# Designed miniproteins, single chains, continued (4), part 34

Each design is a single chain, and the fold is of that chain. pLDDT is the mean over its residues in the fold that is shown.

## One batch from the design tools (miniprotein)

Design m13155
Fold by ESMFold2-Fast:
Structure m13155 (fold): chain A 68 residues (1-68)
Amino acid sequence: MARAARRAAELIETGLKLGLTPETLAQMLYDMGRKSKDPREAQALFELGKIAEVSAEEALRRARELAE
């Protein structure tokens, strides 16, 4: 879980620096979830993707909390 959350946080942070849209960030998080072999990890990534559709900054905050 923590490793997946760190990867998600890195993805969102880098995407925001590159000017990616919330929709693009959400899609990338959904893709990470689909590729995850752990159902709990996949569920967390799908949830982060849903948050990113509304606010990429909120998704980043949540991913950082999950990474701790």
Scores: mean pLDDT 82

Design m13156
Fold by ESMFold2-Fast:
Structure m13156 (fold): chain A 56 residues (1-56)
Amino acid sequence: SFTRSPEEEAIIKEALKEANKKMEENQKNKLPLEEDEKVSQEVAERYRRKLEELRR
C-alpha cells in the first residue's frame, strides 16, 4: 500500500471513521440505501478538500 504523508493518512482514516459512524446511524434509523450513498459522497468531498489544504 502507498503511504504518503502521515497527515494525509490521518485524514483518510478520520474520513472513514466518520463515514462508518454516519452509515451506522442511517442503518439504525432504517434509512434507504440512497442516504448511505449521499453520506459517502459528502464525506468524500470533505476529505478531498482537507487533502487539498494539506498539499498547498
Scores: mean pLDDT 73

Design m13157
Fold by ESMFold2-Fast:
Structure m13157 (fold): chain A 60 residues (1-60)
Amino acid sequence: TQEEFVEIFRHFDADGNGVISGDAVADLARALGVSQAELADENGQVDLIKFGKVLQQKTA
């Protein structure tokens, strides 16, 4: 499960900079079944830590 989440994040992090931004954030939100506003930070970006928090809230 944890390894699968890292693979998903890596897939959407096309730049390899550890942050998902732009159109990839919307696609990731759809894949997870959450809203972009709940997934993204104030800058409209998602890092691994925020991604993990959203997944834990959804899975808990």
Scores: mean pLDDT 73

Design m13158
Fold by ESMFold2-Fast:
Structure m13158 (fold): chain A 60 residues (1-60)
Amino acid sequence: PELSPEQERIARGAGEVAAALTGAPEEAARKAALRYVHESGGDGFAALQGAVAAALAGEA
């Protein structure tokens, strides 16, 4: 994905928090967070919500 450095940092943080909250693998949660950061245009809260939802659905 062609993300800005800020979007990449947001996705990493959101993915790590989502993994900690759900118990999902950090790499999978980070990948989900990257997708939602890209789709939201850099919204860290949207990325976190999306990553948590994906992890709980077994999609992270």
Scores: mean pLDDT 76

Design m13159
Fold by ESMFold2-Fast:
Structure m13159 (fold): chain A 77 residues (1-77)
Amino acid sequence: IEELRNKLLDALREAVKERSPLVDQLEDIVRNPTLPPEVFLATLEALIGDLVHRGLITPEQAEKLLELARKLVEALK
């Protein structure tokens, strides 16, 4: 779980080098999930989608982040 969490955070930091409120919110959710697994995944998907929409990451980077997010969510169930 911790390894998957760190991989997701590292991939996010590599994709988005500049700090933004959206990136900070996403990192906080990844570090301290308080939501049910389904809601947690949906929230990560929405925030990652916003990063693509704002041009902060590419669709390919988003795909990798979503794969890591899904693996993390499965490990939390």
Scores: mean pLDDT 74

Design m13160
Fold by ESMFold2-Fast:
Structure m13160 (fold): chain A 108 residues (1-108)
Amino acid sequence: SKLKKELLLELEITIGMLRIVKAVIELINPPNREELVELLDRAIELLERAKKVLEKLKTEEELEKAKPYVDGMLRSAHELMLHALRGDVEGMREELEELEEYVRKLEE
């Protein structure tokens, strides 16, 4: 399925971007580095869980139903990365909560 390949690729790219942001934060070493890194690690874990669920989907109908949740995850992960680069722990927690909700919906 083209849709499955595209959704998996988007998740893999986003996981890669989160890892790069984590590396940048570790290099900059801000006072709240540990909190920022823990939240980034949680976001990476959630997207890796979503990827495993998506890999098990076999039909276009299942993939079409999953797409809105994956789109929501990508948006939340993107906003979480922006908050991370600003050192905004509270903004990261809000986006992480939305990300967790989308992953939970995908796992249902």
Scores: mean pLDDT 90

Design m13161
Fold by ESMFold2-Fast:
Structure m13161 (fold): chain A 98 residues (1-98)
Amino acid sequence: TVLAKQRGQQGASILSQLQVQVSRLGQANPAKRDALDKVSGILSKTIGAMNKAIEQGDLAAAKAILDKGVAEVHKLADADTKALIDAAYAKALEALNA
């Protein structure tokens, strides 16, 4: 449905903003750059997979993809990056569950 696609797109947009923040953090912190580049790559794949599910109107699949992506980046992220991920994840879930 149109509404389901709009909510899904909002969730994916929140992750896209997180990816930009992670990329900027990597530029500011060269010692963390390799880990943050990997986090950015996983976020990019997660966003792509979410967008495919959203195009099909499948918000449940989009949520499952989000959950998996967040779990994967959590394994690579330090405490500061985890805080950014958790904040974005909460907002994305709110958009998908609205």
Scores: mean pLDDT 85

Design m13162
Fold by ESMFold2-Fast:
Parts: C-alpha cells; sequence; structure tokens
Structure m13162 (fold): chain A 96 residues (1-96)
C-alpha cells in the first residue's frame, strides 16, 4: 500500500549502505508490479533522487530495473513519460 511504499522510499533515501540500497530497490521493484499510479509516483520521485545522487553501477543497474517495473505498471501519461526519461538517464550513466 501507499504507506508501505512511503516508508520504503524514506529508508532508501536515508541509507548509505550499498547492499541495503540494492535490497530496498529490489523490494520497491516487487511492490511496483501491483502498485497504483499514486504509489508509483511516490516510488518514482524517490528513485529519481537516488539516481541523481549515485555513480555506483550496481546501484544504477538495480534502479534501472525498478524504473522499468514502474514504467510497466504506470497508466498515467505523465508517470510513463517521467519513468521513460529516468530509464534513459540510468542507461546514459551506465554507458559513461
Amino acid sequence: GLEEIKELCEKLLNTTDKEEIIKLLKELKKLAENATDEELKVALDALRELIESTTDPEVLEAALETARAILRAATDKELIDKASALILICIGRLLE
């Protein structure tokens, strides 16, 4: 639900441990598969902040997979556009 996603996103943005970040991203990916557009918007906003703050390729790869899950579940056009843009940003950083 929305509260679970908010708590997970808060934990994700407040942790610096790489292994925990990757674990939380995988958990967020699973939650995204059955999420509403409102829940996906919260997840996407947190994911964008994480992607903008990291250069670690393993974190970026896990974030990319989570962004793809959000894109697949999203029905709102603005969310689809934002998720698509974030995927391109992740791919660009991984190729540099």
Scores: mean pLDDT 87

Design m13163
Fold by ESMFold2-Fast:
Structure m13163 (fold): chain A 82 residues (1-82)
Amino acid sequence: MEEFARKFVERADELLKEAEELAKNPTKETLLELEEYEGILALLLAILKKVAPDNTEALAELERKLEELRKLKKEAEEKLKK
C-alpha cells in the first residue's frame, strides 16, 4: 500500500515537471496537453483516495501537485490571451 502510494506521488511529480517545461513556451497545443495532464493527475488522486484513504501524506502531496499544475495551466492560458 505505502509503496503503491509512493509510486503515484512519483508519477505525479514526473507529470508536474513535464507540465513546467510545457508552460515555458505555451501554445494552443501545449495548453491541451496541460489539460490532459491535469486530468491524469486528478484521476491518480481519485484512485489513491479510494485505495489508501488513510495515507494522508501521499494524498496531501498529490493534492499539492494538482494545485500547482492547475496554476501552471492558468498562467499558460493568460500568456496565450496576450
Scores: mean pLDDT 82

Design m13164
Fold by ESMFold2-Fast:
Structure m13164 (fold): chain A 82 residues (1-82)
Amino acid sequence: ARALTYAELREALRAALRAAGFSDEEAEKVIDLLFETSWRASDEEIAARLREMGFSDEEVAKVLANLPALRALLDALAASLA
């Protein structure tokens, strides 16, 4: 994907995470994780990676609760870029 399209994708994800109550810093870490690990990785693998990044159990639970919506958004955006 082109850099501009990637930046717009990151901003859309950041806005969604911010609306879910994450800080901008937390949102950036979650976005980076989902791109590096794949948003199609297991909830268990994503949870383990979030803990390695310094997220609390409460923050991890919050990310996992939002994963279905984040996965749907990423799948739709990936399809739009194909």
Scores: mean pLDDT 75

Design m13165
Fold by ESMFold2-Fast:
Structure m13165 (fold): chain A 60 residues (1-60)
Amino acid sequence: MSAEEVRERIEELLERAKELEGEKKEQVINSAKAGREMLERGDVAGAAAGVHEGEKVLEE
């Protein structure tokens, strides 16, 4: 997965988080923030894994 694809997934998580409230919103936002931080440090694989955890919260 490219860094660009991970950035797009982070943006999607943040957009979907706007429609959430409470703990679920916090979990999704925290996953997106962690992913962004890992991308800034060059860890594309770690960023993708963090984003995937946020996506799982959205599917549950």
Scores: mean pLDDT 80

Design m13166
Fold by ESMFold2-Fast:
Structure m13166 (fold): chain A 65 residues (1-65)
Amino acid sequence: MEEVFSIPASELNKYSEEFRKALLEAQTLRGIKLILEGLNLPVPEELEKELEEAEKEAVELYKKE
């Protein structure tokens, strides 16, 4: 499933706009979490929930491609 989040930007135009948007949202939240962890700051529970939902949405949309 990590394969879904490793799609290079140059290949995103091969997928639906809905999937591309969901993937971008998931990747953005992942990036924020990684920045917080890199700064040794606590990751908010709300961010963890948003990331989990965004990743689930991206995976479900990917299955429809």
Scores: mean pLDDT 77

Design m13167
Fold by ESMFold2-Fast:
Structure m13167 (fold): chain A 99 residues (1-99)
Amino acid sequence: MEKVVEAMREVGEEISKRVPYAKDAIEEAIEKGIELVKKGEAGTANVEKMVKLEDGKEVKVKVLVQINKSGDASINVSGTEELNKAGREGSLKLLESQS
C-alpha cells in the first residue's frame, strides 16, 4: 500500500512539474486515487478541468486514476500533446513501481 501511494505522488509531481497548467487536475485525481488505495477499494478517480493556455486557447485536461482489485494504480492524462506524452511516461513509471 505505502509504496503505491508514494509512487502515485511521485508520478503526479513529475507530470505537474513538466505540465504546470494540469497541476490542479492531477493533484485532485491522485489524492482521490490515494483515498481508494487507503480504503482497500477498487475504483476510478476521473477529474476534468478547463484550463487556459498562454496563447489564450482553452483545453480540457482529463486525468483518470484507476485502482484495480489488487490495489495497483494506473494513470491516464490527456488534453494536449505534451500532457499526453508526460502522462504516458508517468503511467509507465507507475506500472514499473508495482512490478
Scores: mean pLDDT 83

Design m13168
Fold by ESMFold2-Fast:
Structure m13168 (fold): chain A 75 residues (1-75)
Amino acid sequence: DDIRRQQGLQYVRLSIQYASQQRFELAIQYLDQSARLLDGTRDGAYSLRARSYLLNLIGRTDQSQQDLQRSDQLL
């Protein structure tokens, strides 16, 4: 049921936690795992949004915009 969704969202929360500590590489790794687990779902779109935020923080605005666009397509 909800287990897959909860697990994927847990990875997203972990990525945001690490990003707040400026561990951006680790945060992005967790978002990649979340996207794999939740491929093609609304929760996968959330992982793309979180990744977009992190990419923007490190100055990769173009990649950030691409992730937002992909997220929108899934929602």
Scores: mean pLDDT 78

Design m13169
Fold by ESMFold2-Fast:
Structure m13169 (fold): chain A 97 residues (1-97)
Amino acid sequence: REVSILGVQAMVQVNAAMTAASLGDLETARQAIRDAVENVRRIAELAKEDPSLRPEAIETLELVKRNLENGAKKYPELKEEFDEAIAEVDRLIEELR
């Protein structure tokens, strides 16, 4: 339940970052990317505390990663921030495997 809620929140934040970027609000976009990363870290911590959540957590993190990759492709001006977020998600997925 908690993993699903945090996953939806992370996806909402990635979409908010892309919306802000489309409007030229790069500061709001960067904050939304940071907020998404915080939620994916919380997903990873929940899966570390309860190993039965690891499959759901990995699937959720992979979904968030795909959305971040889409953002990096659409908004080159934020590519560094998106790439750093993608690297963090990859690191967390590897830790859960």
Scores: mean pLDDT 87

Design m13170
Fold by ESMFold2-Fast:
Structure m13170 (fold): chain A 90 residues (1-90)
Amino acid sequence: MDDLLLQVGELVMRVFGLGLSSSDSETRTLLFQAVSEAGRFLSAVDEGDLEAARRSIERIEEIAKQTKDPVAKDAIEELARELRRVLEAA
């Protein structure tokens, strides 16, 4: 569990870093929205609200579908996959 949470933290920081480095305002907004939803996911898991946690993952997956930049899209999709692993371990 702890190792998985550390990996999620690293992915959140990577997605945030991509947002800071992005020259495209639309891609930057989507990356920062994914980071925000990941934060909501972690709070929901900590509080035991598994339904709210599932909704945050679904929102991240929808953000990935709207993302046209391939690197940003892959990073957001990887984040959603690791968050699903956290949810399965909760």
Scores: mean pLDDT 85

Design m13171
Fold by ESMFold2-Fast:
Structure m13171 (fold): chain A 69 residues (1-69)
Amino acid sequence: SAGREAALAVLREALKSPDAETRAAAHELLRLIEQGDLEGARRAAENVLAQSTNPATVALARAVLEALA
């Protein structure tokens, strides 16, 4: 789907981030999406958005949730 491909594109770019927290979040979300667990990916992104205070990690979580909406 277009949403899945948009999420994968955002996550692949986030894996190149100099920020370790953002890369870790990107790895976990990418794993869930590649396994077909879109519900798990949304839940994990929502948890990141609720728990993280890192602006880059929060921006990644929002972008993934918007793509999977």
Scores: mean pLDDT 87

Design m13172
Fold by ESMFold2-Fast:
Structure m13172 (fold): chain A 96 residues (1-96)
Amino acid sequence: MREEIRKIYEEALERAKQTSDVQERLRIQVEMLARMAELIGRELGEEDRGREIAQELLDALGKDATAELEARLRPVVERMMELLEPIAEELKEKAE
């Protein structure tokens, strides 16, 4: 899980380096978060919650990246942060 999350992050960073478009970088970030939500949900035994969060992130992105995208993403990101809380604690325990 931790190593897989790092790979998802690294792939997103590499994709982001290939574009100067702020909207495209935002899309790459949202897609990265969706992949992480699915993976974390599966590993924590909350696969349905992970998939829900991933779908909500992608739905909030929509067909067009708009100026209101951040406002639409905010409640979904909060749900993702709740899902990430056990992982954050695990990472702290493994740090030294």
Scores: mean pLDDT 69

Design m13173
Fold by ESMFold2-Fast:
Structure m13173 (fold): chain A 94 residues (1-94)
Amino acid sequence: ELEELLRRAVERLLELDRAGDGARTETAAFNLAALAAREGVELPPEAQEIVRRYAPAGIARLEALAEAHAEEYPEQAAAARELIADARRALERI
C-alpha cells in the first residue's frame, strides 16, 4: 500500500520536473516530503534532489496561507502546520 503510494508520488514528481511545471512540482515535492516523514521512509536519491530544490517554496506558500487564515480556519491552519513540520523533518534527513 504505502510502497505503491510512494512509487506513484515519486513518478509524479519526476514527471512534473521533466515537464518544467514549477508550481505543481513544488506542491508534489512538499507532499512527498511530508508523506516520507510521516511514514518514516527514505526518499529515493532521484526524488531527494528534486525535493531539496522545490519543497522549500511549497512550504513557504502553505505557511503564508495558514498564517493568513488562522483566525477564520484554525483547525485547517493547525493541519497545515503539521504537514509543514513533517515536510521540514524530511528535508533535514536528505
Scores: mean pLDDT 80

Design m13174
Fold by ESMFold2-Fast:
Structure m13174 (fold): chain A 92 residues (1-92)
Amino acid sequence: MAEEKKERAVEAAATGTEEGLAEAMRLIGELIEEGHLETALEAAEAMLESPDPRVRIAALLARAEVYAKMGDLEKARALLAEAQALAAEAAA
């Protein structure tokens, strides 16, 4: 169920592996497609506590997608800008 997918996504992201992050994003994507937008937001918020900038960038992108699906395009755009800034910082 949605809650189990949220827990699995957070645990996968916490592994610090590329495979774990890919699994986390796949599960969050499934939650968004299923319309479990609030649960997807909770998973992404938990990922923001990660020390890994790749995980935090992914969390910001997931939150942006959820807000876009909710019709909050202004918040979605702000989150995309934050993700881009963090990605630029992480690249150099």
Scores: mean pLDDT 83

Design m13175
Fold by ESMFold2-Fast:
Structure m13175 (fold): chain A 91 residues (1-91)
Amino acid sequence: MEEMKRLIQEISRLTNDPTLGENLIRLLDELEEALQQGDLVSASILAGAIDMSLAMLLVSQRLAKAPEEVLQQLDQLKQQITDILDSMLAS
């Protein structure tokens, strides 16, 4: 979970959006609780919410004409988070 929070903080800094970072960390904390309780249905929904939020962020940054380097970094960070979420749900 520490690695995931680090990636979210990096996204928040790149986009200059602390509210997004706070919201994603809250969803991550809820996901961790669901996994600890063995609630795989809630865990899947929360993981989907995180993925959707990141996908929407990337679309918004493209519409705002963010620099290509920033878009590439955000895409890499989103992929890393998705890979971790998939690993957590598969176990």
Scores: mean pLDDT 82

Design m13176
Fold by ESMFold2-Fast:
Structure m13176 (fold): chain A 90 residues (1-90)
Amino acid sequence: SVEELEKEILKQVKKILNIRLEIENALVEGDKEKAIELAKEYIKLAKETIKLIKEAIKKTTDPRKKEELEGIKEGLEKDIEDLEKLIKEL
């Protein structure tokens, strides 16, 4: 159901946000290896979350909810691109 997908998306987003904070902390501390490992974990979870979002978008009939889900998806896609670039620079 859309409701079950939304709950799973929310759980994944919370995990991703925690990893983002850990990446920022690792970068501040100069721990490049930890930052790379956390960035890879972020990318993996974000890709999994995007799949759930795409399924929720297909199932929803609410235009507002669809727009909100598209926004989250686009944000995660940008973060993946930014973190893939970061990994290459570290």
Scores: mean pLDDT 88

Design m13177
Fold by ESMFold2-Fast:
Parts: structure tokens; C-alpha cells; sequence
Structure m13177 (fold): chain A 59 residues (1-59)
């Protein structure tokens, strides 16, 4: 469940980055991470937060 959502969020973020929309990619990942935390999927949330941070550093 969380693994599929995590993979989908990363794929969407990668597509937004390819289009040059770094801010939207970072925001999408952080919003999805918040939803995962609210559902108790802390590890998945932390992985998405880290992925967003890595994208932000490359911007």
C-alpha cells in the first residue's frame, strides 16, 4: 500500500523535474509525505521528505 504510493510519488516528482518544475515536484513530495505521516506510514514519509531535499539541493 504505502510502497506503491511512495513509488508513484517519486515517479511524478521525476516527471515534474524533467519539465523544469522543481518547486512543484518538491511541494508534491512534501504534501504526500504529510499524508503518509497522518496515516502512520512514518518510514515512507521520511523517504519522500529526503527525496524532496535531494531535489532541492540539485536546484
Amino acid sequence: EAEEGLANAKALADELVKQGDYDLAIRTLRLTARHFRERGHVDAAEELEKYAEEIEKKK
Scores: mean pLDDT 81

Design m13178
Fold by ESMFold2-Fast:
Structure m13178 (fold): chain A 89 residues (1-89)
Amino acid sequence: GKLSTKEKVEKKIEEFRKEMEEFIASQDLSEEDREKLREILEKLIEGIKLTVESLIKQGQSDEEILKELDGMLELAREQLKQLAAELAA
């Protein structure tokens, strides 16, 4: 059967979390700086989840919810990569 919108959202967020945790672990950073990035990752994911929940409650289409999610995940990815680069400098 096809995944529900909620299941698709949860899967994309889980895949993003794993990708970013692997990215952080691969960086030549102190453990303190890696922990800081992991804390920022958790806050970003929390914000994304709250935004998606709001869109679902507003009755946005599955396509609109998934497009908004993909945009938020890409922005969060770029923010984390920028922060890691600044910590490595």
Scores: mean pLDDT 86

Design m13179
Fold by ESMFold2-Fast:
Structure m13179 (fold): chain A 79 residues (1-79)
Amino acid sequence: SLSVEKIRNALAALGSSSASVRAAAAHELLEVAKNYPELLKPIAEELRETLTRLAETDSSPLVRRLAREALEQLEKIEE
């Protein structure tokens, strides 16, 4: 579906060389985690691994913050 494709595109965009693209992708996934958490369940493990890496190592403070917030929301989905 279009929603699944958009989520997969956002996950891929977290690996972009552009910090602004990574930030936009992290923000989009944060909003999905808040409003439509069920859509993230099929990719939850891959997304958690990627967000953890970005939160700890990304050069952009904005990307690190958005990744941490998205990761926090994702952990609530697993409960």
Scores: mean pLDDT 83

Design m13180
Fold by ESMFold2-Fast:
Structure m13180 (fold): chain A 57 residues (1-57)
Amino acid sequence: SPALEALARGDYERAVELAEKEPESPFTARVLATAYRQLGDEERAEEARARWEKLSG
């Protein structure tokens, strides 16, 4: 996944951009949660975290 590759490189802004273009999934929600947390966007990180939990269980 391009979004995962960007996240692995520490390019958090690019990871968000790429993840938003991918279909909604637990995987994409997890990438968004991690990237937003690293960018200091706590509100969006928590929203993505809640989405990840909902999609995973």
Scores: mean pLDDT 81

Design m13181
Fold by ESMFold2-Fast:
Structure m13181 (fold): chain A 86 residues (1-86)
Amino acid sequence: SKMDKIRKMLEEVKKGDKQALIDLYGERLGVDLSGLSESDANKKLSKEYEKKGKEFGDKYLFEISKLFENEDYEGIIKLHEERVKK
């Protein structure tokens, strides 16, 4: 299921696989991250999540944008876990 895929990617990120987190959040927005460096992928995700946050008025998306801008993968994991628990 989609939720099982999310859980698997979260476990990989907890093991230090930053690329799995980047890929997961890119897939959620339907954003092509192919051929980008980690830094460029983080910048693109930050911009796309900020755009969606403005479009939907969703504070959660703005928080994700800021965390990608700062390459704060641990913060993204914590925010994701809080959202899944609700």
Scores: mean pLDDT 76

Design m13182
Fold by ESMFold2-Fast:
Structure m13182 (fold): chain A 62 residues (1-62)
Amino acid sequence: SEEDIEKIMEKLKTASVLTRLKIAKILNIPVSDLDNEAKVRQILETMSEETKKKILELLEKS
């Protein structure tokens, strides 16, 4: 959902380098591409709700 995407984008701003690396791997993009907010949002919009929740779980645990 759009809400999950906004939560992910907000939490990514304060995420550790290690957490960002894990998220980049899930998104199948280079970690350097995480700085491209528009690209990250576009990828998240194409992902399943299950994948978005998994990303949120990682952001909350780290």
Scores: mean pLDDT 81

Design m13183
Fold by ESMFold2-Fast:
Structure m13183 (fold): chain A 73 residues (1-73)
Amino acid sequence: SSMERKIEKLELKIGLYKAVVGSIQFLIERVRANPHVSAEKKAALIAEHQREIALLQEQIAELERERAELLAS
């Protein structure tokens, strides 16, 4: 049905955004582990990646609200 297709597309998009968050989390761990980066530079890079995650999590929350509304219909 049209509703099933909308839900499937939302689920795919949510999954893709969650995968991107996972990739950024992996990059944060690589920054933490890098002996050639100063503590100050690590803090700045990690803070930037955490801001990126926060924006993606806001988008995921919006998509999950849309999905929940469709499932409640």
Scores: mean pLDDT 91

Design m13184
Fold by ESMFold2-Fast:
Structure m13184 (fold): chain A 116 residues (1-116)
Amino acid sequence: MTPAEEILEVRRLSEGTWEAVARVEIDGRVGVGTGIADEEGHLRIEGRTEEGGRAVVELDKDLNIVKEEYWGEGVGERALRILKEELEKTASLPGGSVAARAAAGAMLGGRAAAEA
């Protein structure tokens, strides 16, 4: 079945910074993703699993991981691994707007958490 992906919220934190929250459902499992993007091309992605595991990556404008963290042995660690795999598959994020990059990050985080 096709994954269900929904943007729950997109908000401007400042003139150059946007936050998005997404819900992703894969095979009955739900993940919640948060993306925070700025006009310099930085992107922070967080994924939260149903079990309370969390994974966070911070990326530069070239999608290089500059920081990574997880919480929750097993599910949080697995969510981080899946998030890194999804980023490797992503040649580019949707361009043009900071809000669109935040939303793309949120969807990636939610997908990783749903698959964890």
Scores: mean pLDDT 81

Design m13185
Fold by ESMFold2-Fast:
Structure m13185 (fold): chain A 64 residues (1-64)
Amino acid sequence: SSRRRRLVEEYRRKREELERKVGEMGEAHRASRVDPEGWFPRLSRLGREASRLIDEMQKLKDEI
C-alpha cells in the first residue's frame, strides 16, 4: 500500500542518515585524540542526533 511504502522510505532515509552520523562520529573520535577540547562537543551532538534517529526508526518499525 502507499502508506506502507512511505513508512519504508522514511525508515530507509533515517537509516542512511544514521549511517552518515556513525561515520562522522568515527572521524570525530579519531580527531579527538589530537584535539579533545575541540571535538568533544561535536561528538556529544552527534551522539544525541544518532539517539534521536534510532528512536524515530523504532517508532516507524512499529507502524510498518
Scores: mean pLDDT 81

Design m13186
Fold by ESMFold2-Fast:
Structure m13186 (fold): chain A 84 residues (1-84)
Amino acid sequence: EEVERLADEIVAELESGDPQKRISVLARAFSVEANVELGDEKYRKELEALRLAMKRASPEDQRAMEAWIELGRFAAKLAKEAGE
């Protein structure tokens, strides 16, 4: 239910037509995925909400969020490699 509510809020932000809200969602998708990949479990619930929101979003927003999540995963990998 909490994950469902967060997902609905994310979809509403994407559908708002506000560029700042859209940028905020995409930045969160990147940051949340990167932090989960780095082992920060506190972001896992938000990641679940973001993935659920992707299934409910427009195809365009789904592709955008998927790209930013993938970029976040890649950034976490680069950060781990740079720290070695």
Scores: mean pLDDT 82

Design m13187
Fold by ESMFold2-Fast:
Structure m13187 (fold): chain A 56 residues (1-56)
Amino acid sequence: SEEKQQLIQQELQAEENNLRNSAEGIAKVLGFDDTMTEKIYQMYKDVHIAELEKRK
């Protein structure tokens, strides 16, 4: 629903820094560049969106 999409957007904004920091942390440990870090961040974001969409 449209209301659910708006709630997802709000929750993503609140969690954006956490998701970014998680991606950067992993990339730093593994020696990945900024391009790969951004891809990891987008993957985390996509998974989080999918989880929020499944909540009843």
Scores: mean pLDDT 76

Design m13188
Fold by ESMFold2-Fast:
Structure m13188 (fold): chain A 92 residues (1-92)
Amino acid sequence: MKEKLERIIKLAKEAMDNGDGKKYVEARKLMKEVDGKTYASALEVIAAALGRLAKETGDVEKARQELDDWIKKYNLPKELEERVRKVFEEEV
């Protein structure tokens, strides 16, 4: 499971950094296989995968810090930040 979650995060990150919609679709599909949910954005996929990874490893503070770094990097509007944080907390 950990390796699959790390792959999902990598694909979603590459989708955001390069605007690669195909990598976003792949990351979304893989995450749906993990939790049965469909996410509207690459950032929500990252949040869900980080939350699940935190649950698997017990390292919640590290995953939360990584999520904070992503939110700051992309300067998300407050509404999107709250949605992304909620997705993370639902998986932890």
Scores: mean pLDDT 81

Design m13189
Fold by ESMFold2-Fast:
Structure m13189 (fold): chain A 71 residues (1-71)
Amino acid sequence: VDEKEVNSALAEIYLGIARIDYRKGDKEGAEESFLKAAQIAKESGDQETVERILAEAERLGLDVEKIREAV
C-alpha cells in the first residue's frame, strides 16, 4: 500500500459518507465530506477527480464555492 492507493481509498470513503449524509438531509455533513474527498484528491494530484466531486456537489445543490475555496 502506497500513499496514492491510500488516498484513493480515503477519497472514495468520504464520497460515500457525503452521499449518505445528503440522503439523510444532513447537507452540512455532506458538504464537509465532499470537501474532505476533494482535498484528498487534490493532494494526490488528481484534478479530474476534484472536478467530478465539485460537479456532484453542485448537482446536489450544495455550496460548491465553499468546497472549491478549501481545495
Scores: mean pLDDT 80

Design m13190
Fold by ESMFold2-Fast:
Structure m13190 (fold): chain A 60 residues (1-60)
Amino acid sequence: SAKEAMIAANEAAIERLKEQIKEYEKLSKDPSTKERATLLLLVFQIARDGEEFIVERLKK
């Protein structure tokens, strides 16, 4: 169904965002990249939380 396809797509997006979060957490430990990496980390965390919220809403 369209709902199942949307859940699967959003769950795949969540996994991709988790990978990006791990990468930028690593970059945030380098003083030369810390400021920008910290900002981008926040953006990816918000995107992950938004996708997780959509999945939870679709499953209810």
Scores: mean pLDDT 85

